Designed miniproteins, single chains. Designs and how they scored, part 57

Each design is a single chain, and the fold is of that chain. pLDDT is the mean over its residues in the fold that is shown.

## One batch from the design tools (miniprotein)

Design m1965
Fold by ESMFold2-Fast:
Formats: C-alpha cells, sequence, structure tokens
Structure m1965 (fold): chain A 65 residues (1-65)
C-alpha cells in the first residue's frame, strides 16, 4: 500500500528527529537502515517502523555498526 519512497521518507524523518546518523539502502521492495551508533532507544523506534512497513508489504532491515 505505502510506496517505498514514502517508507524511506519516514525513516529519514525519524533519524533527523532522533539526531542519529543513518544510512538507507533500497533494493526492490526491501529497505535497509543502518545506524552508526548502537542506541537502544533509536533501534527500538526504527524497529517499530519496520513492523509498520512489513504490514504494508515492505521488507525492512535494521542494522547497527
Amino acid sequence: MLRLAQAEAAVMLLGITLGKRITIEEEGDRITVTLEVNDPEAVERMEELKRKFEEWGITAEIRVT
């Protein structure tokens, strides 16, 4: 239902709101989000978005460096 570009926009907005640096990669119907810092609160917020995206048929992966 939601377009991949809208999912990317939501992730970018959350990253800015949390003040965290993130990297986003897109491949087909998959989006990968990489956080540069292991912040449990930021990871939890991103995981909440991942669950929402999966509901819309978008596969998301959250990674921490």
Scores: mean pLDDT 73

Design m1966
Fold by ESMFold2-Fast:
Structure m1966 (fold): chain A 62 residues (1-62)
Amino acid sequence: MIKELVYEGSTATLTLIYDEKKKETTLKLTYKDGTVSEVTVKNVGSDPEKIKAAQNEIASKA
């Protein structure tokens, strides 16, 4: 089952896509200038604490 959550920030839009079968969460960060950064992390699921940790990781990487 695929679940999608969207967070709109001042610098970028973050889209979270869960794949429960694969136990993977894909984070897609789209900046206002069109720059896109994408990361897939395992075993995050819908856990808010793990999602926030992954958000910080992708933001610092981009």
Scores: mean pLDDT 66

Design m1967
Fold by ESMFold2-Fast:
Formats: C-alpha cells, sequence, structure tokens
Structure m1967 (fold): chain A 88 residues (1-88)
C-alpha cells in the first residue's frame, strides 16, 4: 500500500477544508471543521497508509454530511459500512 507523510496529508486536508469552506454552504462548513480536526490528528503521525487515510477522510465527510442535515443516520452508517467493505 502507498504510504503518505502525515504532515503532507494534513496539509492537503487543510487545503480541502479551505475549498469546502469557500463554497459558503452548511455542508462546506461542516466538511471544513471535520477536515481540520482530521488534519490535527494526522499531523502527529510520521506516515499514514493511503487506505487508512482515505477511510478516515470518507468517514469525516459522512459525519459532516450528517451534521449538515444532508443525509440520515442510516445513510451515514451505510457509507461507513461500504468504506469498511471496499477499503479493508
Amino acid sequence: SEMLDGREAAEELRRQAEEAEATGTPLGRALAERARALAEEIAGEEEVDFKEYLARAVEAGAEAALEAGEISEAEREAVLEKVRATLA
């Protein structure tokens, strides 16, 4: 599996957070908050597996969508289950 530098991955998450926030939508704001939180967690890691990183990012996105009212609890759980199945 591809390994990512944790600080570089965190920098990319912060860039994505800025883009999401720039949309001016409730979803964009929620995505930005979750992406920044994930960036803080990952910045402390020297290397992170690409699949692990992608799973965390998708999970953060699903939580943001739930927070913004774009999806239901059941839909969020379906997304998480699909991530576990496809990125395992």
Scores: mean pLDDT 82

Design m1968
Fold by ESMFold2-Fast:
Structure m1968 (fold): chain A 68 residues (1-68)
Amino acid sequence: SSALLKQAEEDYEKGLKAYEQKKYEEATVYFGRALKNYKAANAPLERINEVLQLMYDSSLEATKQKLA
């Protein structure tokens, strides 16, 4: 779906912006939404794997911030 792909791209961009601002918990949420919609839109596996990695990295960084 073109609509799902556009929504995934929007959430992906919001995730990247949150990550750059070190808002890792917000980044994790946005990357999770992007991942769901990219999978539903049957996006290339390379893109799905990139977003999955960013989601895990963001989650790890959020946990580190809470422990510091």
Scores: mean pLDDT 88

Design m1969
Fold by ESMFold2-Fast:
Structure m1969 (fold): chain A 67 residues (1-67)
Amino acid sequence: SDAEREAAGKGGARAAERLVEEARRLAPDATATGGVGQLSEDKYRIVATAGDVVLERVLSLEELAAI
């Protein structure tokens, strides 16, 4: 549903924010950035980078909606 996709979008943004904060803790002197990419209808890739630190999570639509 549209509501489920909206909830997943918000969950993805929250997941990316959390992962960016984790990357900042690991590399405090580097600029930290994050992003969300859709892999399929039900799968999303969350990435955060800070210097040489790269953090990745693959989450389902249900997992993102629950965040």
Scores: mean pLDDT 80

Design m1970
Fold by ESMFold2-Fast:
Structure m1970 (fold): chain A 85 residues (1-85)
Amino acid sequence: MEAEMERLKEKFAPLAERARALREADLESDAAQAEIGALANEAAAELYAELGDEEAAARAREIAELARAGRLDELRALEEAAEAA
């Protein structure tokens, strides 16, 4: 457990730090929010894949790709659907 925790920390630390810096720098920008969403979901996809949850990993990758492609309307629709549930 400890070795796995250290590995996840090191693997995900730069993504978490970058997401935090973007959020602090430009919270009001759609582009900044899309970048934060992409980074978070890319990290989540790797974690889910390592845990064997391929469905959750695939969903996280899809959200990250939509954010990277600038499909903010589709990203927001997915977030609204999740919030309504």
Scores: mean pLDDT 66

Design m1971
Fold by ESMFold2-Fast:
Structure m1971 (fold): chain A 74 residues (1-74)
Amino acid sequence: GTADPKEIEAEQMIALLRMWKGVSKLLPDKEKGKKIQEVADKAIEEMEKAIEAGDYEKAREIFEKAVKEIKELL
């Protein structure tokens, strides 16, 4: 079994982006919701590739960039 803190953290970050993708469909501003969904989808895809490569630090950077982009859209 794997219990690497960095791996667990990266998986939790992806889970948060998936949650934001879900929440984006419930936002009153549908255009902003759609943009948030697009940012989250792209970040999840890039993070999954980084995790598959064992680059958890890159996955974290991708997550932080996505968070900033989502905040800029709001």
Scores: mean pLDDT 81

Design m1972
Fold by ESMFold2-Fast:
Structure m1972 (fold): chain A 85 residues (1-85)
Amino acid sequence: KPLTPEQAEKLLEEMRSDIEFAEEVIEKAKRGEATPGELRLALSRADYAIEKAQELIDSGVYPDEAKELLERAQKLREELRKLLS
């Protein structure tokens, strides 16, 4: 089923929220304040943002904005994986 513009905007908002959460958890981790549970939750949210961004790109819906969010989420996922290793 094709995404409506309203649904796509909602997904972009959710992806930004997930990315912002992951960024906050990484900053907490740099201060030694993040729990392993917070790191795992942030990783899960970053993974969801990547999945949704790829769906938007593949569908041709807001591809430039989705690519920007995809790149941000991929960077955060890499940093979170390093913190969990």
Scores: mean pLDDT 85

Design m1973
Fold by ESMFold2-Fast:
Structure m1973 (fold): chain A 67 residues (1-67)
Amino acid sequence: SFSEEEKKRLEKAFKIADTNKDGKLDEEEFKLFLELLLSSEFSEFDRDKDGELDEEELKEILEELKK
């Protein structure tokens, strides 16, 4: 199960990647988000996306990472 710390880390990575602070990630920002997570050990997540990632979608990713 994911801890509060894991959730905070994902939200922090999202906020870092969201450079224009619009609550969504464009293609370049999403790439940065993935690089931050992959460099930090995550290897299985976010298999399908619509090109935008918001806070609600982070919850979906957390659920998938539990697998």
Scores: mean pLDDT 59

Design m1974
Fold by ESMFold2-Fast:
Structure m1974 (fold): chain A 65 residues (1-65)
Amino acid sequence: SPREAVIAAAKAAKSLEELKEGLALAGVGLSEEQGEAVRLAFFEGSEDGDLEKAKEAVIAAVEAV
């Protein structure tokens, strides 16, 4: 599913760049609400350049919606 693909992409990412690219590919087919939640979580989680924080924020956001 698109949700499972996003979670898998987030877990596999080794950098913020890989996370961003992985979410763009895996996020194809998410609902508008899910896509917005994931994008917001990435922006907020990546503010400090912390990969772990960004990954956790994205996974939590997609699981909540």
Scores: mean pLDDT 81

Design m1975
Fold by ESMFold2-Fast:
Structure m1975 (fold): chain A 63 residues (1-63)
Amino acid sequence: MTEEQKERIKEILIKEGGLSERQAEGAVQLIEDLGAEVGAQYIVKFGGMSEEVAERIVEIAEE
C-alpha cells in the first residue's frame, strides 16, 4: 500500500472504528501482513466495527 492509502485507512479506523492512533497503526500493519480482505475482516470482527467499515478499507487498500 502507498502512504496515502495507509493514512486514509488509519483515519477511518480512528474516526469510525473508535481506535486510538497506536491501535490504527497496528491495524494498518495487520492489513499489510494478512492482505486487505483478511486483515480488514480480522480488525472489524475483533474491533467491534461494522462490515461496511471492512468494505471501505478493502476498497482503499486495493486502489
Scores: mean pLDDT 78

Design m1976
Fold by ESMFold2-Fast:
Structure m1976 (fold): chain A 91 residues (1-91)
Amino acid sequence: DEKEILRQTLLDLRRELSGIPGLSDEAREAVTQEVDRGIQLLSTEPPRTVLRRTVAGVSRALQEHADPAVFDEGVKIIQEKVEEYNKRVEE
């Protein structure tokens, strides 16, 4: 089920982003809020729409609240999780 695969991917994304060294409490809260919003949207929206909106929201939160080094690490984590999700749904 693509929705359950994406839900697990979003939970992993939240965990890994929250573990970035140097991430402020404000950035952690903003990122967590965006991922949680995405998980809630999975009940009503297609997985592709949820993934796109969540990536955009998390990227915006990191851009607003994180320093450049933390932002770069966050983008790397996002890209890795998107790639993992795509591989799992192509199976």
Scores: mean pLDDT 86

Design m1977
Fold by ESMFold2-Fast:
Structure m1977 (fold): chain A 81 residues (1-81)
Amino acid sequence: MSNEEKAVELGRELGRLLKEAEEAIKAGDIETAQRLIEEARRVLEEILSLPIAPSVKAVARHEGERALEELEEKLREQQEK
């Protein structure tokens, strides 16, 4: 139960970091966006290290990696401006 609760809290933090990174990219703040993406990756890895159900980890990995890939692509596009 405590690990499930921690996973929910980390998932919320991951979502917040991803949103802040997207806003930083839109603002042209490349350094802030890079830092937030790195922090989001660390939070995702922490979720995946928890002793929680494999199905929950699979969803977190799939959705988290997809979101991070989309942000990294947007960041590359912004750097070309």
Scores: mean pLDDT 82

Design m1978
Fold by ESMFold2-Fast:
Structure m1978 (fold): chain A 135 residues (1-135)
Amino acid sequence: SEELKQELLEEAKRGIEIAKKVLETMKDNPEVVKAAKDFIKAYEELIKAIEENRPDREIAMLGINAAAVGLDFLRTARKAGAPVDLLIEMAREVLRIAELTLQIAKELGLDFLSKQAEYIINQARRLLRLLEKEK
């Protein structure tokens, strides 16, 4: 769906802005800086694929990669003691990217990709609940 791809594009752009805030806050932590750069790269690749009207299967694959990298970034930033409010914002964004990608994967009948998205959704929801208890 074009509407799902447009929402995925807007959410990916928002994810980059959140990652930049984490970078500014945690710039002296090299593990967080590396994870943030990997996150920004994955999200920029997803944005480019959507803007260039790449095949929906490729967009779905890049969406899963972006969500997985986002989950790793969230875990790394949390372990490093990043601000809880910023981690919650990031967790919600990663969850939204995974949910939108799941919808695209389901529309395409990509069962394996759908299962990967569901796994990421479950992990992101678990982390979000833990973060909300820490607030």
Scores: mean pLDDT 90

Design m1979
Fold by ESMFold2-Fast:
Structure m1979 (fold): chain A 119 residues (1-119)
Amino acid sequence: MRGDKEAALTMIESAELYIQGKIDEALELLLSLSIEQIKRGLETIGGHYLLFKAAGDKELAEGFKVTLSIVSKLLKIAKEKGYDLSELEPYILSDSEIVKISKEEALKLIKMVRKVLSL
């Protein structure tokens, strides 16, 4: 693996921590990645979203979209805290694109996303 998958898995773990209400731990884990690693992770997650959407796998497509939504929320919080994330702006979902979902369903979907990327 060229580290793209490992970056995506770290971002999934950050999303799981966010759902559990561990926002500071989620931010610390996400920001342990370099800007380039975050770009590669977002491209990996976004690529899987498009793949499963094209394949008609609605549940997996939603899982990857939910993961992108939570990571986008974390990156916006980091930006508000003064981190320079200008290079990531094209990869961050707008507020209108961010999925609104329950904690229980989001956690279920993200666990499926983790299993797919671990294969």
Scores: mean pLDDT 82

Design m1980
Fold by ESMFold2-Fast:
Structure m1980 (fold): chain A 75 residues (1-75)
Amino acid sequence: SSMLEKIQQLAKQLVQKALEAKKAQENGDEEKMRQYEQQVEELVSQFNEAAAAAGLSQDQIDEIQRQVLAEIAAA
């Protein structure tokens, strides 16, 4: 499903932008940190819309959420 591929791509982008926000914070770049945090919020919104459109079960959403959080925490 093209929608499932979009959800997987959004999850990957979420991890990447969250890590960029953390790196900007570590470097003291408050402006870049705010930009990346805004992009993360936009990606979360897009992810939720795509997940709803794809008819994902709550168990599937929870699994993707756990995976995203684990990847962010591991970096």
Scores: mean pLDDT 82

Design m1981
Fold by ESMFold2-Fast:
Structure m1981 (fold): chain A 69 residues (1-69)
Amino acid sequence: PIRVGDTYYFPPDAPLEEILEVARELGFPVLIGEFGSKDRVVAENEEELREAYEKLKPTGLPLEISRAP
């Protein structure tokens, strides 16, 4: 992944396991969304992050993840 500040950018084919590792390092809750989108999903735990990943993966866009405020 590419890191800019506290935001990590993943290619569209990034496996869920890499995203989970970054989320654990950032600490839950995290924000996840498609690159360039203003829409973000709050994931309070690993299960919610898995659900968000499954929803976003079909878009084929790179994903961004950051710590929620």
Scores: mean pLDDT 80

Design m1982
Fold by ESMFold2-Fast:
Structure m1982 (fold): chain A 96 residues (1-96)
Amino acid sequence: PLPALTPEEKEKLEKQRIIDTIVMGELAKKALKEAEETGKVVEATPELEEELKPVIEKLRKEEEKKLEEGIEKEELEKKVKEAEKAIKEWIERVKA
């Protein structure tokens, strides 16, 4: 059991989950594109992780700002679906 959360805290967690999904989807799209060009899946190295940290933070900040500015529900749903699709395709590529 989790500690009791307020409705506002639950909403914040849901928004964070959406943002994280979109960010992971963008990273998955880049990994898939590189795999198509090189025939290899991008593997995490310490150097790559350090290079990606500022990119991930920047993407998270940009998506948080868009949500606060009132992004259209249709656009948000599209981004989430594209992100989920990219993540699934990347996982399938790694398994192959």
Scores: mean pLDDT 68

Design m1983
Fold by ESMFold2-Fast:
Structure m1983 (fold): chain A 98 residues (1-98)
Amino acid sequence: MEEAKKYLEEAEKHLDRARQALENGDFETAAEHVRKAGEYMAKAEELLGNKEDAERIRKIFEKVAETIRTGSRFDAEVALALAEIALAISKKVIERES
């Protein structure tokens, strides 16, 4: 549990950096940080024994990152907000199961 929480903390830091990059109009940097957040969330799921969910998270966050990189500003804002909600849900689930 503690190691999974640390991975979610790293994911949160990357989403915070993605938000800052997006506010500055740096969509490429925002996309890179979203991808990294997805990797950390996937590592947390792997630690919990959820290998299939980990692979699904990696694929979803890759698509979210591509949407931020290639989409409109509105699409990027929505995609980042959904990624932040996904992280918040994951944090609550781990806290409940601890």
Scores: mean pLDDT 84

Design m1984
Fold by ESMFold2-Fast:
Structure m1984 (fold): chain A 100 residues (1-100)
Amino acid sequence: SELEEKVDRMLAVAETLDLEAQKGLIQLAAKSIVEYAIDTGDLELAKEALARLVAFAEAHFSPAEVADLKEQIKRQIKRLSEEANKPELGEELIKFLEEL
């Protein structure tokens, strides 16, 4: 999948960067995942990709920073899904993220 390859490449680059640049790349990856879910309706692939972003964050960041990142991703999901007139899609992805 082009999404999976893009996320894999972004996370590999993130391994070489400082903390603030890592957070920026994770947010860009999250945006790409949400836009993919909106365009395709493939929530299963989007959920798998979001789980990989959270796993990366848990490996590199403190619990407080992971919680803050999840809140930022939830706000991004809500904004993008509402702008696309797909609020139910956004709510499903937010619920999934809360369970991680």
Scores: mean pLDDT 85

Design m1985
Fold by ESMFold2-Fast:
Formats: structure tokens, sequence, C-alpha cells
Structure m1985 (fold): chain A 109 residues (1-109)
């Protein structure tokens, strides 16, 4: 990445990964994620049978949103970083045996 986030932002990202799904969704709202993606994160989280799967689904939606925002801004480095994280979370969901079809559609759009 050509831009270094502040230590506070890096710490927020680490804490975000450790949050419960409901708290992750609240943080996404505070960070200005559009309502349509907040609702998608909630829907996908609720469909997951495990808290781990629910957490990974919310994280995947967040990373997809940030990748799209970076792509729209022409920030290829930031886009690539968020895109790879989204793929990583989707892969972890597949390892848990969870249905990722809606997340894969969202990623490819």
Amino acid sequence: TMRFPSPEVSRMEQEFQKMKPEDQIKLMEKLGVPKEYIEKARELSEKMPSEEGATLAVLAVYEIVRAREAEAAGDVTTYTAHYLRAIGYIFELKLLGEDVEELEKLLKE
C-alpha cells in the first residue's frame, strides 16, 4: 500500500475483526457505509448459523464496500488491499461450509 494508515486506524481495523456482528454493523454505520450495504450485512449475518460465520460475512461486506469506493476514486492500491481481504473472508466462510453465493455476487458486481 502506497498510503500508510495512522496507528489509530490500524488499531480500529484489528478491533473491528474481534467485534460481535451487531457491534461491527454499528461501527459500519458510524463509518458512513451506505444503508443498502448495512442491510445486506445484517441479512447475510442473520443467515449464518455460527457467530464466527456471521462476523466473517459482515467483514466481507465491509471490505467489498471499501474496495468499490477505492475503485470509484481511482485508488488501485487501496482497492486491491480491500478486494484481497474480501476474498480472504469469503474463503474462510467456505472453509466453515457456509453459503457464500450472495457475497460472491456482490464481489463480482
Scores: mean pLDDT 80

Design m1986
Fold by ESMFold2-Fast:
Structure m1986 (fold): chain A 130 residues (1-130)
Amino acid sequence: EQKQLEEIAEKYNVSVKDIEHILSLLKNLGLPISPQELDEVLEELKENPYFEEVKKEATKVLLLLGAYVVLKKLGFSDEEILELFEKHLSVPDKEELLSLLKKIIKVLEELPDKDELLEAYEKIYKAVKS
């Protein structure tokens, strides 16, 4: 519960609000995932050797990538994921978040092998920072 959200937030050096926003978004879309399932996806991404170097600047990108990966594993298409965020995300930074997601999706679409998520993360970081 609340303690678990705090532990996940500390583990990935993000705010509790960031974790709550992702979980709330997924729940509102009818996709009730547990904090444990989100932690498992983020842990997979954290094992990426680029995570430590870019984590402070790329935290927002990492969280969006985590949410995207979860939705893809649940069988959603890239188009469906973008439509869901466009319709249900009601935050002040909505335009920035959608711009970041579009950049993430484009980089991942260009990747011939999904097992090379490490390379995709680096390309996403470079695209966002440009």
Scores: mean pLDDT 64

Design m1987
Fold by ESMFold2-Fast:
Structure m1987 (fold): chain A 80 residues (1-80)
Amino acid sequence: MKEYSLKEIEDYLKKKGKKRLSGEDLAELFGIDKIVAEMAVKSIAKKLGRPPYLSLEDIKELLKELGVSKLTAEHLLSFL
């Protein structure tokens, strides 16, 4: 199972020259289907009151809400 800390997600965004994660970025990171990843991003963003992208602060809040130090595909899919 692929898992990523906040720091690893920050490093991914820096490598890609991005400030926010799209569904495509989550599909690449977690090896999940792009359509499913886009649905997960929309669901999480709606819950957080955000546009359909996840910033590092959004990921930090998500990790805090889940009570975990690393994000997994299972965590993302739990919001579907």
Scores: mean pLDDT 83

Design m1988
Fold by ESMFold2-Fast:
Structure m1988 (fold): chain A 92 residues (1-92)
Amino acid sequence: PPLSEEERKLLFLEMTLIGVSSELWILERQTGDERIKKLAEKIEEFLKKFSSMSKEERLKAVEELVEEIRKLGTPETEAIAEQLEAVMEDMK
């Protein structure tokens, strides 16, 4: 059967998180900021549990990740946070 709208949006959120993790690893290599490294590792741990979580649990966890990303206070991390917020808004 074709993917539902919900399934497509959840897959897109998962793919976006994979991309964000990669961007944070690149940024850590450029800056040496250990906080960025810890956040990338936290996203990787979250992704391991992603498929077993409800839609509401995933959205709540991503909202918490967005807040942590914003606290890093760089233009690059602000852009990443805005990208995740846009994907979450599309899931409403």
Scores: mean pLDDT 82

Design m1989
Fold by ESMFold2-Fast:
Structure m1989 (fold): chain A 68 residues (1-68)
Amino acid sequence: TLEEIKEKIIKVLTSHGMSEATAEAIAKNIVDKMKKDGLTSIEEFFKKYELNKALLDSYGVKYEDLIA
């Protein structure tokens, strides 16, 4: 579910040293966009939104970490 994706994003980002508040903001942004566009997988999201993938890369996080 989108809630499970949100929780996983927060866990991955915080494990890479990101603050809980920042991780929650990023996860909410991703999930809100997925909900609006009817996307059900994180892979579809990064395929459509390359800028968000680049943002995560800037934090040292790859999308592969989110789909594992």
Scores: mean pLDDT 76

Design m1990
Fold by ESMFold2-Fast:
Structure m1990 (fold): chain A 61 residues (1-61)
Amino acid sequence: GATAGAAGTASSGASAAGARRAGQLGEKWDHEGAYAAVEEGAGRPLSDDEADAAAVAGVLS
């Protein structure tokens, strides 16, 4: 893929895709573990995950 296009898509997609994937991943895990994992992902990874993705996109661009 294209670096510039990938960076933009990765930053935006990371937020939405990451949250959704974490939620679905929790469904496969144990009831207790699933809640802990999905709550962390469903809580919208904005500070750590999104910040990292944005930083990578910024450095890349």
Scores: mean pLDDT 49

Design m1991
Fold by ESMFold2-Fast:
Structure m1991 (fold): chain A 79 residues (1-79)
Amino acid sequence: SAAIKEAHEVSQRAARAAGEAIDAAERSDPETSEQLRALAKELAEVAAQAMNGGDVDEARARLEKVEAEARALIAAADA
C-alpha cells in the first residue's frame, strides 16, 4: 500500500542520514563528533518510529528537520 511505501521511504532516508552522520562523526573533533552522534541517534529513532506504526507525516517532518541539521553540521565540519 501507499502508506507502507511512504513509511519505508522515510525509514530508509533516516537510516541513510544516520549513517552519513556517523561517518562524519568518526572524522570530526570530539565536540562535533558528539553532536553528530546525537543527531544520528535521533535519525535512527525516526526510522524506527516510521516502521513501528507511528504517524508517518510527523516522522517525515522530524526527518526533514534533523537531516537538515546534520547536513549543516557535516558541511561546517568539512570546511
Scores: mean pLDDT 84

Design m1992
Fold by ESMFold2-Fast:
Structure m1992 (fold): chain A 108 residues (1-108)
Amino acid sequence: MEEDIEAVVEYYRAMEEAAKKGLSMEELEEEHGELVERARELFALARRGLETDDPEGRRAMAVLIAATLVLLGMPREKALELARELAGKSAEELIAIGEEYEAEVLKK
C-alpha cells in the first residue's frame, strides 16, 4: 500500500517535471520506466474495480485517492491510513461514508 502510493506520487511529480522541461513520454519512460509501469498497472486495476467491484481494484482506487490527496498537501501517513480504511470498506459502508461527507458539506 505505502510503496504503491509513493510510486503514483512520484509518477505524477515526474510527469509535472517532464512537462516543465519539455520532455516526451518516451524520455519519461526511459528515465522513470518502473514508475510508469507501476502507475499504468494501478490505473488498470482501478478501472477493473469500477466495472467488476473487484477487491484488488478497490485497493487500487484507494491508492489513487491517497496519492492525489498527498499531491494536494495531505501528510503521507494520514493518506496511507485513509487508503487502508477505504480498501477495507464494503459498498454499503462506502455509501454511508458518502452520506457523512454530504452532511459535513451542508454544515456550512
Scores: mean pLDDT 70

Design m1993
Fold by ESMFold2-Fast:
Structure m1993 (fold): chain A 72 residues (1-72)
Amino acid sequence: AERERLLEEVRRLEEELKKKVEEYKKLPKEEYEEKVRELTREAIRRVIELLEGLPLDAEEQADLERARAELA
């Protein structure tokens, strides 16, 4: 189903984040922190886009609201 496919896509995003963080560890601390912050915000934005298309339960809606707060 679409929901299962989107949850799998979120899992893949998490794996991509871990890989990118490992790459960024080679950078100076200031650049690393800035890149990780940018990467995190972009990932949160993508998760919001994926979830907005679905009928969400209360827990999923709370997660979406938390994600939006992180971007504000």
Scores: mean pLDDT 74

Design m1994
Fold by ESMFold2-Fast:
Structure m1994 (fold): chain A 82 residues (1-82)
Amino acid sequence: GPAFSGPTRPLTAEEVAEIRALYPDSPLRAGDPVLASATREELLQTARDYADLVKKAQEKEGREGAIYFTAAGIEKAALDFL
């Protein structure tokens, strides 16, 4: 179902700092849309999953993977992936 297409909020600078402390190469940044109901743990899991997807995209030379995690692609992925 479209549970992850529910109300969204912008990711805060504090949440990004926490994510980057654990995943410094995370593509997530302040202002990215996330589910309003998302917990801190779910945000960390999303950051890890995105980091893993970026690595897999690079290994497979997948253009879609690389461009999917540009600024606009991250916003779309956050809504569709979760």
Scores: mean pLDDT 63

Design m1995
Fold by ESMFold2-Fast:
Structure m1995 (fold): chain A 75 residues (1-75)
Amino acid sequence: SDLSEAYEALRRGDYVGAARHLIRAAERDIAENGAANEATRTLLLHFGETVARELERQGHHELAARLRELIAASR
């Protein structure tokens, strides 16, 4: 699943991979259910800011911006 792959990416320090899987999971949940499910929301709120900061540091501004939008929508 995208959430399991996001967690694996986080464990490896792969913030781009983590962000891509988190964004995909959230966007699929929103398309299907109108909102991120509990598991996706929890991961976004717990790790999303750390991932977004690392993406900004690495120059991945578009991914960081999209991730922050999804974090804000999940608050």
Scores: mean pLDDT 85

Design m1996
Fold by ESMFold2-Fast:
Structure m1996 (fold): chain A 66 residues (1-66)
Amino acid sequence: SREERVEQLAQLTGLSREDAALAYDVAVEHGGDSEKAAEKLRELLPHLTEQQARLAAEAASILLGL
């Protein structure tokens, strides 16, 4: 389920569940384009570092099988 994927993403990245849910949704929206997803995630969550956003986008894409 989405909830299980979001939980896994939060555990892998150290993000809050809320931030992990946004990262998951952004990755889905961008169809595994981790670079564009990371850029969008930085716009939505400006408190994340460039590295954190990139890792979250990559992890979400892997969990989605994209």
Scores: mean pLDDT 82

Design m1997
Fold by ESMFold2-Fast:
Structure m1997 (fold): chain A 88 residues (1-88)
Amino acid sequence: SSVMKELERVGELMRKMSQQYKEETDPLMKEVIEAMIRILMWSLIQYLKSEKVDLTDPEVQAKLAEIQSVLPPEVQEHLQSLVQRAIS
């Protein structure tokens, strides 16, 4: 489905941005990368809502958790807060 393709695409982008974040030594550039990660996740959630995807579905929740799991713990914490607020 188009939804599954978008989840896979975002997952790949998250892996790439996570790698860039881990390799970055400039704290300000890390903040920029984290902002890009947050924008991407917010956009994904809005897309899922527009497609009328049930965000309480365990399969959807598992895919969102997989996407987040590749990120550093500090970024995951900030992103989880955004996800909870966006779903609510």
Scores: mean pLDDT 85

Design m1998
Fold by ESMFold2-Fast:
Structure m1998 (fold): chain A 87 residues (1-87)
Amino acid sequence: NKEELIKESLKILEEIAKLGSEAKNLELVEEATKLRRLLLENKDKLSKEVVEEVLKLLKKALEAAKEGKFEEAIELIRKAIEIVENS
């Protein structure tokens, strides 16, 4: 179900943004890994462009978080939320 996938993906993205605001790097990586797995297991239910862009933003957010750039990481996650909401 595409709607269920969108809802679950948005829930995980909001949790990642919250963890980023709390500078919880390890938990942020765990939630990002969960989302990546969910999207790859369900890649047939979303457009290829949406999946690729979300995964790209997620990867950039993880790199920013590793560098302690949590504001940048949160901004990238907010972009991913907007893409999923408009998919």
Scores: mean pLDDT 84

